Designed miniproteins, single chains. Designs and how they scored, part 16

Each design is a single chain, and the fold is of that chain. pLDDT is the mean over its residues in the fold that is shown.

## One batch from the design tools (miniprotein)

Design m562
Fold by ESMFold2-Fast:
Structure m562 (fold): chain A 80 residues (1-80)
Amino acid sequence: SSMLKKTIEQLKAEIEGLKALVAELEAELAAARAEAEATKTAEAEKRVVQLEVLLGFARAALESTEYLLEKLEEKLKEEE
C-alpha cells in the first residue's frame, strides 16, 4: 500500500510535467506555424512537422500515464 501510494504520487508529478510539456509544444508549434506562413522556407516547414510529431508523442504519453494513474487509484481504493 505505501509503495502504491508513492507510485501514484510519482505518476501525478509526471502527469504535471507532461501537461507542461504539451502546453510548451503547443505554444512552440503555434509560433513555428506563424513563422512558416511568413517565411515559406523549407526549414520553417520542417520545424512545424517535427513539432507536430513531438506534440503527438507528448499527448500519447500524457493519455497513457493518466490512464495508468486512474487504474492504480482504482486498485488503491479496492485495498482500502
Scores: mean pLDDT 89

Design m563
Fold by ESMFold2-Fast:
Order: structure tokens, then C-alpha cells, then sequence
Structure m563 (fold): chain A 79 residues (1-79)
């Protein structure tokens, strides 16, 4: 579980970091590139959701997935 979300977050983080450094990417273009990558990996439903979400909905989903993964990793490290 969360493999598609992890792939999305890694791809989004890389594209966002590169785009901000170059000053050429906007959030919509990053979103489209990530959605195309997800489609190629077979995560078609998630790709469609990413394109339909508002910036606030996308940020909320990213924060939720990050929080869940941080909690999971913290539990694994404590045990």
C-alpha cells in the first residue's frame, strides 16, 4: 500500500525541485508530467485524481501520505 503515492511524491519532489531551480515550471505542468508518469506505471485512477484535484486538495493528500509514511517509518525504527 502507498507505492503509487510514494512514486508520485518522489517524482513530484524531483520535478518541483528542478523546476524551482530553473524557474520554468509551474504547478500545473509538474502535475501533468507526474500524471503521465503514473499512467505509464499503471496508476491510471490516481493520475486522473491528481489532474482533477485543486492545489489545496493535492497539498492535503501529499501531507496525509507523508504523515502516514513518517508514522510508519518511526514505528519501524522504534521496534
Amino acid sequence: MGSAAIEFLLTYAVLAALGKREGKYDEEEIRKEVAEYLRKKGYTELAEKVLKWSDEELAEWINRVMDEEIIRLSKEREE
Scores: mean pLDDT 64

Design m564
Fold by ESMFold2-Fast:
Structure m564 (fold): chain A 101 residues (1-101)
Amino acid sequence: MVEYLKELVERIAELAKKVSDEELREAAEEAIERAEKLLSDEEERKALREAIERVVEAILEGDVEKAKKIVEEAAETFSEDSVKAFAGALSGIAEKLEEKA
């Protein structure tokens, strides 16, 4: 649900304070590549990548509220499969950062 995605964004933002910008970007790229493999549609893969990249950029800018708005918009516009892949990617980023922090 939207609340779960917003909680993942808050967790990633807190963990991002303990790692470098490069480590956050690397964790995001690994998560995107795994999530894209769950989707057969090229347009859905592109939209997923763009949404995650926008979330990461907002977190790097220190704008957690902007990142939350991005995940809310994605949850409203994405297919069920794309929302599940997106949640999996954000969870994967959080787990990877927790290992590094």
Scores: mean pLDDT 85

Design m565
Fold by ESMFold2-Fast:
Structure m565 (fold): chain A 66 residues (1-66)
Amino acid sequence: MTLRVTLTGDEAAFEATLARLRAEPHAEVEQLGERTFRVTLTGSVEQEIGTILRLIGEPHVEVELL
């Protein structure tokens, strides 16, 4: 599954959230703009759902399904 993820908030929140995003297992992160990323999930369906729910729950994170 492919997601468009936009990181909002201040610089400290951006850096912390980006580090967590890049640490996600079985996820490919491609930078599209300064605060916009394409995230391709490569794990199981159960792992994909878990990751999506975590990202939606993150403050200052906007998630769009592609």
Scores: mean pLDDT 80

Design m566
Fold by ESMFold2-Fast:
Structure m566 (fold): chain A 55 residues (1-55)
Amino acid sequence: LSEEELREIIEKARAVLASTDDPVIQAAARKELEELLPLANEEQRKEIEELLASL
């Protein structure tokens, strides 16, 4: 994944989490974000960790 693709996925996950209180959708987004952590740069990792902490 390129940096642009990772950024797009993170932003999509953020938008989904902001628009839903469905625990199934939140769990799916959490799993996707956790899978991105080893591929993310330092700044992206921080953003992902902040999103995970809000769940």
Scores: mean pLDDT 77

Design m567
Fold by ESMFold2-Fast:
Structure m567 (fold): chain A 76 residues (1-76)
Amino acid sequence: SEEEKKKIKELLKKYFPTLPDSNIDYLVNNSKSFDDLIRKLVKLLTGSPEEQQRILDALSGIKDLEERLKKLAELV
């Protein structure tokens, strides 16, 4: 829903305030799930496949989107 998309955009701006609006719009409009959104966000934050996998592994136990975003912000 549009309200859900707005809440996700607000969370992304809260934890990643330097992330461009174009990247936030890309993530919200092109992600199939919260897992897909996190995977795409990690790729925007680091170009290293090894670092991407390390970060994703660290987040794998966290199911809540806000908790995942908070933890991701601590890792980068």
Scores: mean pLDDT 85

Design m568
Fold by ESMFold2-Fast:
Structure m568 (fold): chain A 71 residues (1-71)
Amino acid sequence: MAVEKLEEALKATRNPEAKRLVEEALEAAREGNLVEALRLLGQAWQVAEPKERPAIFEAAQAVADELRKKE
């Protein structure tokens, strides 16, 4: 589920700015606001260190897949 991938991204993220954005994305996803979660993950990707980006990308992909499933 998207929440599990968001939790993995949170564990992988060390940059404080990126970590805050991933935490906000996780909260948005738990509230069912997948569009906001995807937006926040996009911002996290831009400020994250290169080594942290794969986990953030996987979380974004999971959120996008959940959003498509609701269409």
Scores: mean pLDDT 83

Design m569
Fold by ESMFold2-Fast:
Structure m569 (fold): chain A 52 residues (1-52)
Amino acid sequence: KLEEALEAFEKGDYEKFVEIAKQLTPEEQMRLGRELADRIREKRKRNELKPP
């Protein structure tokens, strides 16, 4: 599920995140990408994710 992938990402379990993401439909993968961009933007604003 899309939600399971987001939860794995938030917990930093990227291996599980990738496994779940591969099982998603193309449309769900697009939605996941939008959600991830939103989450990354929020983390950067709070200085939780240091830029490269």
Scores: mean pLDDT 73

Design m570
Fold by ESMFold2-Fast:
Structure m570 (fold): chain A 82 residues (1-82)
Amino acid sequence: KVALAEEYLARGEAALAAGDFVTAARHYLAAGVAYFEAGEYELAIEAFERAVEAARQADPDNPEARRLEQLAEQGKEVILKK
């Protein structure tokens, strides 16, 4: 459960270091979902925030990056219950 989320975080960090912002955002989003399913809500929010940040660093014209940014923001909203 948490181990899966940690694996996704590591993959996201590696992609970010390589400048692959879309791949980093995907892995951070997956980590956020895994933390959420494990009941680790604070870690899930942190992972979703990293996904948003990575997606924002991608090309503005990349629709997948925009989609990943939206999904990560929605994940945060579900947890925060605004």
Scores: mean pLDDT 82

Design m571
Fold by ESMFold2-Fast:
Structure m571 (fold): chain A 85 residues (1-85)
Amino acid sequence: MPPSKEELLKEAELFLKLAEELGLEELAERARELLEEIKKAKTDEEREELARRLLELQQEFFERARERGISDEELEEIGKKILEE
């Protein structure tokens, strides 16, 4: 089942905030573009494709964070802090 538009927006917004917090401007720009595409999505097929792109963005985010010496555990802690705001 494709995720809802609301779920995709929340996930993309979280990644945008995470990328901005870590200074990963390239990933922040990609998250902003994905947010705009999610807002325009009208079909289940479009949402499913956007969910795949969001997953790819998540994977690249973890790879970039590791290259900068940020652990997966530190990323989860930052994400938790953002969600509590």
Scores: mean pLDDT 76

Design m572
Fold by ESMFold2-Fast:
Structure m572 (fold): chain A 61 residues (1-61)
Amino acid sequence: SPPVTPEVARRVAERFPEARELLEEGAERGLTLNGVALRAQEEFGHDRAGEIGRAAYAAIK
């Protein structure tokens, strides 16, 4: 699973401002996309975490 960069976190937080702190912390700690998705599932539920994960994957490309 690729790491979440600060640039990826910024782009995803533009669409999901409620996840901003989670995404920024994930990038600072060098968490992978899978690691961030698991944390998002715990905080926002499965469906929203899926949307956030898809947006992050798209931003990495």
Scores: mean pLDDT 82

Design m573
Fold by ESMFold2-Fast:
Structure m573 (fold): chain A 87 residues (1-87)
Amino acid sequence: MTPREKLLEKHPWLKAVLEKYPEITDELVREALESDKDFYEVLAEKLGIPVEEIRDLVAEAGAENVLSKIPNPTEEQLEALKKAIRA
């Protein structure tokens, strides 16, 4: 098991973040994780953006990944949603 696979297993949305910011190397990610500082804080500091933006990127990537995993939502899921809204 490579360090990269282990990181993506714990933080699957990191793949999308790393793709958007190729400046963030796997070595930097590992150093940030081994540091006593917050991982996202280190990334935000390196990129010069607020931590909240990093958090939003991770959340956005996660949502996009879920939608990608569900290429065709079933009528059952739509019916359940409609009933929840109507009720």
Scores: mean pLDDT 61

Design m574
Fold by ESMFold2-Fast:
Structure m574 (fold): chain A 75 residues (1-75)
Amino acid sequence: SVEELVEEAKRAIDEYAATGDSQALARAIGYVLQLVGEEIDALLKGDEETAERYRKGIEEVLKHIRDAEARRQAA
């Protein structure tokens, strides 16, 4: 589900922020690309409601990245 992909992406981002592990970064990128792919697929099928759910999920992940970066800059 979109909620599961968002949660997995956030966990991978948090792991990368904590450890610097490039494998965690690769997983985070993979989950974001999967969210984008699902949004595009929904749009191609004319399912605007599903596309909007994936778009909101992507926006949530991007906000999580910005918030993590802001915390690092403030420290």
Scores: mean pLDDT 84

Design m575
Fold by ESMFold2-Fast:
Parts: sequence; C-alpha cells; structure tokens
Structure m575 (fold): chain A 80 residues (1-80)
Amino acid sequence: MRAEQEAALEALLAATEALRADPSARGDAVRAVNQLGATMPELARKAAEASQYIRASSPDEAARAGEEVAREGRALLEAA
C-alpha cells in the first residue's frame, strides 16, 4: 500500500537521476514511471503519457517528464 507507493516513487526519482547522467538508463525510467502509475491509479493516465514521452524525447526532457510525475506522486502521498 503506502510503502509500495513510496518505493515506486523512490525508484522513479532514482531512475530519472540516472537518466540525466547516462542515456542508457532510459528503459529503467520507462519501467519506473509505469510502475508508479500502476501503484497510484490517480496518476495512471499521466504516467502512461510520460512513458511515451520518455521513449521519444532527449534524456534531459525525458528525465524532466519523469520528475514531474514523481512530484505529483509525492504531493498525493503527502496529502493522504
């Protein structure tokens, strides 16, 4: 539940940080954003859209998209 959502959020933050340093981390960022969307239904649509954008964008743009989803996920957890 909450611990699973927090773990998914932390994984996404780590994946986006790795992607900014290494473009080969793109696949990890796609997996992490999809996992967060699966654990937080309120973010499902946004996570799916970010996943497509991460696949198609530059590493910096992709990392920014993942960071935005992570920011919204953290706000939802803080509000709960």
Scores: mean pLDDT 83

Design m576
Fold by ESMFold2-Fast:
Structure m576 (fold): chain A 63 residues (1-63)
Amino acid sequence: MDLETLLEKIRELGRQLREAVAAGDLERARELGEQLVKLASQISPVAAKVAEAEVRRAVEELG
């Protein structure tokens, strides 16, 4: 899978994650966050860390 396609998928999952956070759906936000981190880890450890930080910040906005 090329980097551009993979980044598009990550961006789409991030958008869905933010929508779940805005809706107050913590369970869905965590599920989407887990999938985002797993997908990012298939690229590199750096991408995984970036995804983890993004998920953490999105969830923190709820509390």
Scores: mean pLDDT 75

Design m577
Fold by ESMFold2-Fast:
Structure m577 (fold): chain A 100 residues (1-100)
Amino acid sequence: NAQLDADIRAALVEMAAAVALVTGGSPKPFLPILLQALTDPDPYVRRTAIESLLDLAKAAPAEVLPYIRQALTHPDPEVRQGVAEAARASGDPELEKAAA
């Protein structure tokens, strides 16, 4: 079931971000997982990755910045727009400039 597989991938992305936020540790090990989820064929997985990037960008903006810059070069305009909105909503001046 492709939808069940997509739901599991989205849940794993959400769990990875939640672990990084709750433990107060570096989000760095989880950021490649989020970037890969942005290329997922399922729009729900991509949306979950964008929301998770926003949460991590608020918590650790400096560590997330290189990954936001990479995601802004994504071929899907919806992904680029969602990532730009997440960066602007982070409240970090450097992330806001990267999304300008």
Scores: mean pLDDT 77

Design m578
Fold by ESMFold2-Fast:
Structure m578 (fold): chain A 57 residues (1-57)
Amino acid sequence: MEEKIDEVVEKLKKEFGLSDEQIEALRVSFRDLGVIDPETLIKVIKNGRELVAELRA
């Protein structure tokens, strides 16, 4: 389960060129959300652009 989150976060890092600090924030957010469904993970990946924009603000 945590391994799955790490894989998703690493994909976002490569796709958007996120810093280590941004990666850590995403990792914490995913774990803090509690139960993560595959559908939710897919939505997060697709909407990662909005999340990255928010993190940069």
Scores: mean pLDDT 60

Design m579
Fold by ESMFold2-Fast:
Structure m579 (fold): chain A 60 residues (1-60)
Amino acid sequence: MKYFLLDQDGTLKESKLSDIPQNAGIEVFVTNDIEDEAILEQAKQALKSGADYALIIQKE
Protein backbone atom coordinates (compact mmCIF):
# COMPACT_ATOMS: atom_id res chain seq x y z
CA MET A 1 0.00 0.00 0.00
CA LYS A 2 1.32 3.44 -0.97
CA TYR A 3 0.30 6.91 0.27
CA PHE A 4 0.37 10.03 -1.92
CA LEU A 5 -0.28 13.58 -0.72
CA LEU A 6 -1.53 16.25 -3.12
CA ASP A 7 -1.09 19.82 -1.85
CA GLN A 8 -2.56 23.21 -2.84
CA ASP A 9 0.43 23.86 -5.16
CA GLY A 10 -0.59 20.79 -7.21
CA THR A 11 2.43 18.79 -6.01
CA LEU A 12 1.76 15.05 -5.72
CA LYS A 13 4.36 13.12 -3.70
CA GLU A 14 4.67 9.73 -2.04
CA SER A 15 4.49 10.16 1.74
CA LYS A 16 4.61 8.20 4.99
CA LEU A 17 1.57 8.18 7.28
CA SER A 18 3.70 9.93 9.94
CA ASP A 19 4.33 12.85 7.54
CA ILE A 20 0.60 13.62 7.07
CA PRO A 21 -0.50 16.83 8.90
CA GLN A 22 -2.83 16.05 11.81
CA ASN A 23 -4.66 19.43 12.01
CA ALA A 24 -5.27 20.00 8.29
CA GLY A 25 -8.47 19.53 6.28
CA ILE A 26 -7.66 16.29 4.46
CA GLU A 27 -9.90 14.55 1.90
CA VAL A 28 -9.11 10.82 1.46
CA PHE A 29 -9.30 8.81 -1.78
CA VAL A 30 -8.56 5.12 -2.43
CA THR A 31 -7.41 3.74 -5.79
CA ASN A 32 -5.60 0.77 -7.37
CA ASP A 33 -3.75 3.15 -9.73
CA ILE A 34 -2.36 6.60 -8.89
CA GLU A 35 -2.48 7.44 -12.64
CA ASP A 36 -6.31 7.10 -12.63
CA GLU A 37 -7.40 10.47 -14.03
CA ALA A 38 -10.84 10.28 -12.37
CA ILE A 39 -9.30 9.99 -8.88
CA LEU A 40 -6.80 12.77 -9.59
CA GLU A 41 -9.60 15.08 -10.80
CA GLN A 42 -11.67 14.32 -7.68
CA ALA A 43 -8.62 15.10 -5.51
CA LYS A 44 -8.05 18.42 -7.33
CA GLN A 45 -11.73 19.29 -6.93
CA ALA A 46 -11.52 18.65 -3.16
CA LEU A 47 -8.59 21.11 -2.95
CA LYS A 48 -10.57 23.74 -4.92
CA SER A 49 -13.50 23.18 -2.53
CA GLY A 50 -11.39 24.04 0.54
CA ALA A 51 -9.39 20.95 1.54
CA ASP A 52 -5.81 21.71 2.58
CA TYR A 53 -4.54 18.34 1.24
CA ALA A 54 -5.84 15.32 -0.64
CA LEU A 55 -4.55 11.93 0.51
CA ILE A 56 -4.62 9.20 -2.15
CA ILE A 57 -4.12 5.64 -0.94
CA GLN A 58 -2.95 3.16 -3.58
CA LYS A 59 -3.80 -0.44 -2.60
CA GLU A 60 -1.60 -2.16 -5.26
Scores: mean pLDDT 78

Design m580
Fold by ESMFold2-Fast:
Structure m580 (fold): chain A 55 residues (1-55)
Amino acid sequence: SPMDVSEEEGELIEKAFILVELAGLSYREAAELLGVSQGTVRRYVKLARENNPDA
């Protein structure tokens, strides 16, 4: 199901997914680049997968 998120959070979710899944960065490295915690990056990657099911 689509999740309604703010435009700003949507951009962070997409960036977290790109950095971790496509660029191969660790949650720590992505967190440092985005200025958020590692837990937030992990949550954003999960949300990106749920909002864009590549199944």
Scores: mean pLDDT 75

Design m581
Fold by ESMFold2-Fast:
Structure m581 (fold): chain A 60 residues (1-60)
Amino acid sequence: MTAEEAYEQGLRALSAGDIRGAAEGLRQALELDPSHEEARERLRALAEAGPHSKALQEAL
């Protein structure tokens, strides 16, 4: 699996409203490529989102 594949899986999960799947995919993208700015920015945005931040922290 490439960082781009993991990132795309995260985006698909976001489109489906699957916050846990999105966080997992974005995290895997960053583990494979720590310099992947798009994945980092999206994961940060999810973490900063109001009441979703707690669920996101548990998903990570």
Scores: mean pLDDT 73

Design m582
Fold by ESMFold2-Fast:
Structure m582 (fold): chain A 66 residues (1-66)
Amino acid sequence: GPLRVESRATTLIQPSATKFAVLVERTTAAGETSYELVISPELSEEEKEEARKKGEEKKAELLAKR
């Protein structure tokens, strides 16, 4: 296709192999970027809230570098 998509993943928290939260950055060749927070269901509600907070902070950091 005419657009190339690049993806990068940043681990936010990973207390075990099955408990993790990752921020996925997807960028098109045109420079359009989207962010997806992937949270494993085995995290506690407190860990999920920490992951959301870290995800928003990381997203803001990455957007500030544009």
Scores: mean pLDDT 74

Design m583
Fold by ESMFold2-Fast:
Formats: sequence, structure tokens, C-alpha cells
Structure m583 (fold): chain A 79 residues (1-79)
Amino acid sequence: MSKELLLRAIALALRAIGLIFDAERADLPEEIKKKAIELAEKALKLALEAMKSEDEEKAEELLKEAERLLEEAEELLAK
């Protein structure tokens, strides 16, 4: 795995963990918090899978999906 992809995976994993903690403490409807946490947890799993991947193209696809899920979770928490 390239150093660049590895650093992106680590950054996305940390971002996901941060979102889970933010969602847990957010003064938002429980349903919205639960959805945001589920999206962030899925993104975390994808980022961790990308770090374990020996296929850089597959890792890139996993990271792209993780980023999309994190953006969706962030949008839910912004409302």
C-alpha cells in the first residue's frame, strides 16, 4: 500500500471515530444520532479494511466509499 493511501485511511478512520463521539453527545433527535453513528461505524470498518488491503485499487475504492459515508453522517449532524 502506498504511504499516501495509508495516511488517507488513517485520517478517515480518525474522522469516523470523532463523528461517533460527536453524534453520541449531540443534542439531536435519537433517530438522527443513530443514523449518523451507523454511517460513521461503516466508514470506520471500510477504512480499516483498506489499511489491510494489498490491492491499492481496491483500497482506493474502499476509501472513496468511506469518505462518502462520512460526508453523509456530517450532513445529518449539521441539521
Scores: mean pLDDT 83

Design m584
Fold by ESMFold2-Fast:
Structure m584 (fold): chain A 60 residues (1-60)
Amino acid sequence: HMEEERRRRAVREAGEVIKRAIDLKTPEALQAMDLATEALKSNDPEKMEEAVRKAREVFA
């Protein structure tokens, strides 16, 4: 039902997380960026969503 939308959203959010992490350049942000980048390469929306969630928690 929402698989296509979920995937597109996950990709976009992962990209935003990467940009923010690069700007912050904290060790935790860089780790989150690496996870998001790997998730994007895996093409797995579940991994992308997890990486985005973890990154946002780290950024907070």
Scores: mean pLDDT 77

Design m585
Fold by ESMFold2-Fast:
Structure m585 (fold): chain A 89 residues (1-89)
Amino acid sequence: SKEEKLKQIEEWINSIPGLTDEERKLLIEVAKYLLDNEGKWVSKEEIAEKLGISPERVDELIDTLEPVLAPLGYKIEREEGKGYKLVKK
């Protein structure tokens, strides 16, 4: 289920060294938002507004999250003007 996938992602995020608790929370929230919109394009601005962060911060979080999602069978597609899309490999 989506909830089971999110729990696995949370475990992987919690295993990443050098992150603050705030950064881990933001990564989990981005992952949750992408899972809630799996297979759909979500803009950088939409994610930024939803989480109360800057669009530039969204890029940083996506870059950190992408290697976490890859072993779980996901990839993040990126397209200029469309944003991000979480898909199964």
Scores: mean pLDDT 83

Design m586
Fold by ESMFold2-Fast:
Structure m586 (fold): chain A 60 residues (1-60)
Amino acid sequence: APRLYRATRAQPAIPGVLLGLEPGDLVEVLREREDGTAVGRSLRTGEEGLVGLDQLEPVP
């Protein structure tokens, strides 16, 4: 199952590159990367993009 996280800060969207986030957004991590980033999907917008793992906190 995809791992669910919560965004801790805002991130502006860069289409095709960075996932747009607002603080408190729920993010499904689809694939973690070796550089400390992940491919995530925002549950608010349905968009996919890169997010820093340091910007996410796990949801129980």
Scores: mean pLDDT 80

Design m587
Fold by ESMFold2-Fast:
Structure m587 (fold): chain A 71 residues (1-71)
Amino acid sequence: KTPEEEKKAKEELKKMFEDTVKLTDNPVSEELNKKIREELEKDKLEKAVEILSEYTGDEEIKEKVEKYLKL
């Protein structure tokens, strides 16, 4: 994994989180979105996933993030 590929994956995850929140019938709170954004900026992808999983329990989001981490 190159630093550039990792940065791109983080940007894509950030957009995915934002799009998912906008499209859900029960959107995630603004506070949670801020928390996820902060962890993504710190290059802490696993922490961002853990935070999202604790609040949403969304299996689809978790699976996609794990796929990015393995690429």
Scores: mean pLDDT 59

Design m588
Fold by ESMFold2-Fast:
Structure m588 (fold): chain A 57 residues (1-57)
Amino acid sequence: GAKDYLEKAGKAAKEGNREEAIKYIEKARQAGASPGALAAAVGEAERHGIKVPKELR
């Protein structure tokens, strides 16, 4: 579900894995994650130096 994808995105972001972080943010969005949860995941990825596409903000 969306929550599982958000947890995986957070782990990938902390490990500097840009591709996996973006992939799981996209999957969370597709699974119906709330706008607030998506914004938090994007913010965490950006704090770790990952540039997130504007489509996912």
Scores: mean pLDDT 82

Design m589
Fold by ESMFold2-Fast:
Order: C-alpha cells, then sequence, then structure tokens
Structure m589 (fold): chain A 62 residues (1-62)
C-alpha cells in the first residue's frame, strides 16, 4: 500500500485502541499513511473519520 491508494475492506474490523478505526466489509477508504508493516492509516468518507487499520483487512482497488 502507498499514500493515496484507494482500498476496500475485505472483512469487518473492530478498533481495539483509540488510534484504530472500525470498518465494515465493503467500505471504501483512502490510505493517508503507511504506519508500519502491519498497519495503514485510512480515511473513511462515509464516517468522516481516520484511523489505523491492519493491512490484512484491506485490498487495493485495481
Amino acid sequence: FEVGDIVKAVKDFEAKTPDELSIKKGEVLKVLKVVDDEYVEVYDYEKNKSGKVPKEYLEKIT
């Protein structure tokens, strides 16, 4: 993943910390930052919120 990528949630994710964002399968998100090997920071257009999500919960829209 790279900053500016449009990604889609492949499964539901529930935030475990205040820095994480809960997402539902099928949501479309924008990558704001690559945090580390496990996480990206994404923006959710429907919720108008940002937060960290594990990369394994996302796929890049090709």
Scores: mean pLDDT 79

Design m590
Fold by ESMFold2-Fast:
Structure m590 (fold): chain A 114 residues (1-114)
Amino acid sequence: MTGADEAALMSEIQAWIDEMVAAGLISAEDAAAVMERVQETAREEAELLFEGAEEEEVERRIEEKARELVRELKEKYGLPEEVQEEFFRKVRAALRLLRDKLYESLKRAAERAA
């Protein structure tokens, strides 16, 4: 399940999270928690998509989960509205990117089994 391409993608997402910490938007501890939830959510949504879920429904679920993460950080850190919007966009982008890579990994595994 963890290929070299996924490791490279995880490094990119980690660099993005490190940028958020460097910007003073969240703590390193909460950044790690966000990374874990992004990975877990992307895996679940990739598996649902692979099992035949509608792309529009998976996309809606990703948006809802990104909003929930931003709401938690707003409550904890009192993030300004503009910062909340940027954080939402970045979390949503990370979820989409990781979902796409995990979905491709699942497809390749299925092709090898056939």
Scores: mean pLDDT 76

Design m591
Fold by ESMFold2-Fast:
Formats: sequence, structure tokens, C-alpha cells
Structure m591 (fold): chain A 59 residues (1-59)
Amino acid sequence: MIREIAEEAGVDPETLKKLVRIARELGFSDDEIVELLMQNFGLSRKQAAEIVRAVEREE
């Protein structure tokens, strides 16, 4: 799932996972991270939310 979304957005999936982790370390909420992914990578809210949730499951 993350890999497919990242490939469609033209971004390395490891880069997306790293950005989510860094944003959480900086105190961003999951909703704020979803907005950042939508704004910077042109993802839908659903796609951005799926990436955030998948990163949580890998931790």
C-alpha cells in the first residue's frame, strides 16, 4: 500500500515513512501530518491517512 501510493506520487516510500516519523517527533498530530502529505505530494486525504496508519503499524 505505502509503496504503491509513493510510486504514484513519484516519491521513495522510505522517504515518506521517514517524513512521517520526523513530523511526529516534532509534535505534529496525525491530522497535521495528513495535511502536510496532501499539500507536498498531492495525495488524497485517504491516501495520506493510509500512509500515516501504515507507519504506525510498522512501529
Scores: mean pLDDT 76

Design m592
Fold by ESMFold2-Fast:
Structure m592 (fold): chain A 92 residues (1-92)
Amino acid sequence: SSKIKKLKKEVRQLILKSVGYMIRAIGYEIEGDLEGAIRDLRLAESYLQEAIKKLDELASLGDKDAESKRQDLQNLIALVQRRIAELEEQLR
């Protein structure tokens, strides 16, 4: 129970960190710093991957919601990866 609560807090913190980098990437795009935007989006992807590892740990502890939340984060990773690819094409 307390271990599950701690892991849920860690997942939330990783997601908030990721969202922060996604917002910063938008700022870099507005400034025309596409390399800065790509860097921050890659950091966002990294934090979402760490959140998925913590959700997998939650699932192993019997948390029934972890699998659906894992899918939500995987969908966010796909969006981030698509945006990185679009920005990399613009740099070409």
Scores: mean pLDDT 91

Design m593
Fold by ESMFold2-Fast:
Structure m593 (fold): chain A 70 residues (1-70)
Amino acid sequence: SKVVEEAKKYAEQLLKIAETLSPEERERFIEWARRSYEAFIEHLKKQGYSDEEIEEVKKIFEETLERLRA
């Protein structure tokens, strides 16, 4: 799925950015990323993407948020 592949690439970019941030900056960045992910999932639902693709994108985002908090 193209949208799943794009979500993975986006996640990798966010992780790379987070490596350059201080702990305080990273906390604010994680909050922003969570809200951005929520908005993107709502966008995919409105665009008519399949439930399967949406769930895969959600899993990628949830895993990414956990890795950002580590």
Scores: mean pLDDT 83

Design m594
Fold by ESMFold2-Fast:
Structure m594 (fold): chain A 84 residues (1-84)
Amino acid sequence: SLLERARELAEEVVRLVEEAIEAALAGDWEKAEELLKKAEEKFKELLELMQQLPPEEQAELAAELKERLSKLEEKAKQVEELLE
């Protein structure tokens, strides 16, 4: 189903962002940039697919994605602090 494909893309985006944060925290900025670029590509694909979903399913998936990404925001803030 379209919802299942969207969830798979969402999981892939979250995984790539998490791996990018971990790479940055380890000092591997080149790997972090590569992973973020892949995450952006997958996120664009996800947004395009989400537009094809019913509004209720869009809201549900958006809520799930926001909750999962919010847990990564604390780690992302640590990366920003490391830059300066």
Scores: mean pLDDT 80

Design m595
Fold by ESMFold2-Fast:
Structure m595 (fold): chain A 57 residues (1-57)
Amino acid sequence: SREEALELLERLRRLAEETGNPVALVGVKEAEEQLKRGDVEGAVRTARAGLEAALAE
């Protein structure tokens, strides 16, 4: 859902800012572009992948 995508994107944005992880930073931009295009499912997948990458550190 859009609400889920926004929640995941906000969490990813916070982690990207805290860690400086380049995969997380790229994930934020990609998820934002997907939401801008109305690709809610793509944004959810991208944000989850970015969170997993940041947490793998």
Scores: mean pLDDT 79

Design m597
Fold by ESMFold2-Fast:
Structure m597 (fold): chain A 56 residues (1-56)
Amino acid sequence: GLAEALEELRRLAETGPSGGARAAAGMAYQDALAGKMSAEEAREALVNARRVAEEA
């Protein structure tokens, strides 16, 4: 759910393998907390942040 996506985004923002991965996760986490994205958008942002992490 949204809470699980938020926790994973926060974890990637703190511990991600690259600055790009941490930045992508951190921005998505802040936008989701501000109510600027839905649960499905947060999940899509998590998939994107994970892709950036894999490319690092």
Scores: mean pLDDT 80

Design m598
Fold by ESMFold2-Fast:
Structure m598 (fold): chain A 82 residues (1-82)
Amino acid sequence: MEEVEKLKKEAERFERQAKIALERGDLYNAGLFYLGLADVYEKLGETEKAIEYYRKAIELLRQADPNSVALKIAEEKLEKLK
């Protein structure tokens, strides 16, 4: 399926970008990339992986900017998947 193949490529891209951001100490962008990765796994129906990456995104975003809109979005998305 074209959509599933595209989503898998997006997941690989976000994972790579998150790792690079972490290596640079860029916690905010790393959190945003893990949030994107979690969204992709949610769309793929891989709920357990989505939850894992939403939790990673929340941890990084909270450390970088505890008042960010991105943190609030990540927390709301995780709550809906419980």
Scores: mean pLDDT 86

Design m599
Fold by ESMFold2-Fast:
Structure m599 (fold): chain A 82 residues (1-82)
Amino acid sequence: SADDQAAELLALGYLAYLENKYEEAIKYFTEAIKLSPDSVVAVDALYLLSEALKKLGKTAEAEKARAEAEALAKKLGVTPRF
């Protein structure tokens, strides 16, 4: 399913993030969000996207991604796992 594919992309992005491959991580997180935009996976992906963007000094983009993660988490009634 699209949700299963989004979860796999989130996992691949997180592995790239842990290896300091921030541009690669951003690509995975962005694709995960596209596949499953109104999901817990998208909340986690937006949170990690914000963190990866901060590592690259893209502060304004990071703040936007963080705000989107918080808004989606509130809409879904969940707490981000990251």
Scores: mean pLDDT 88

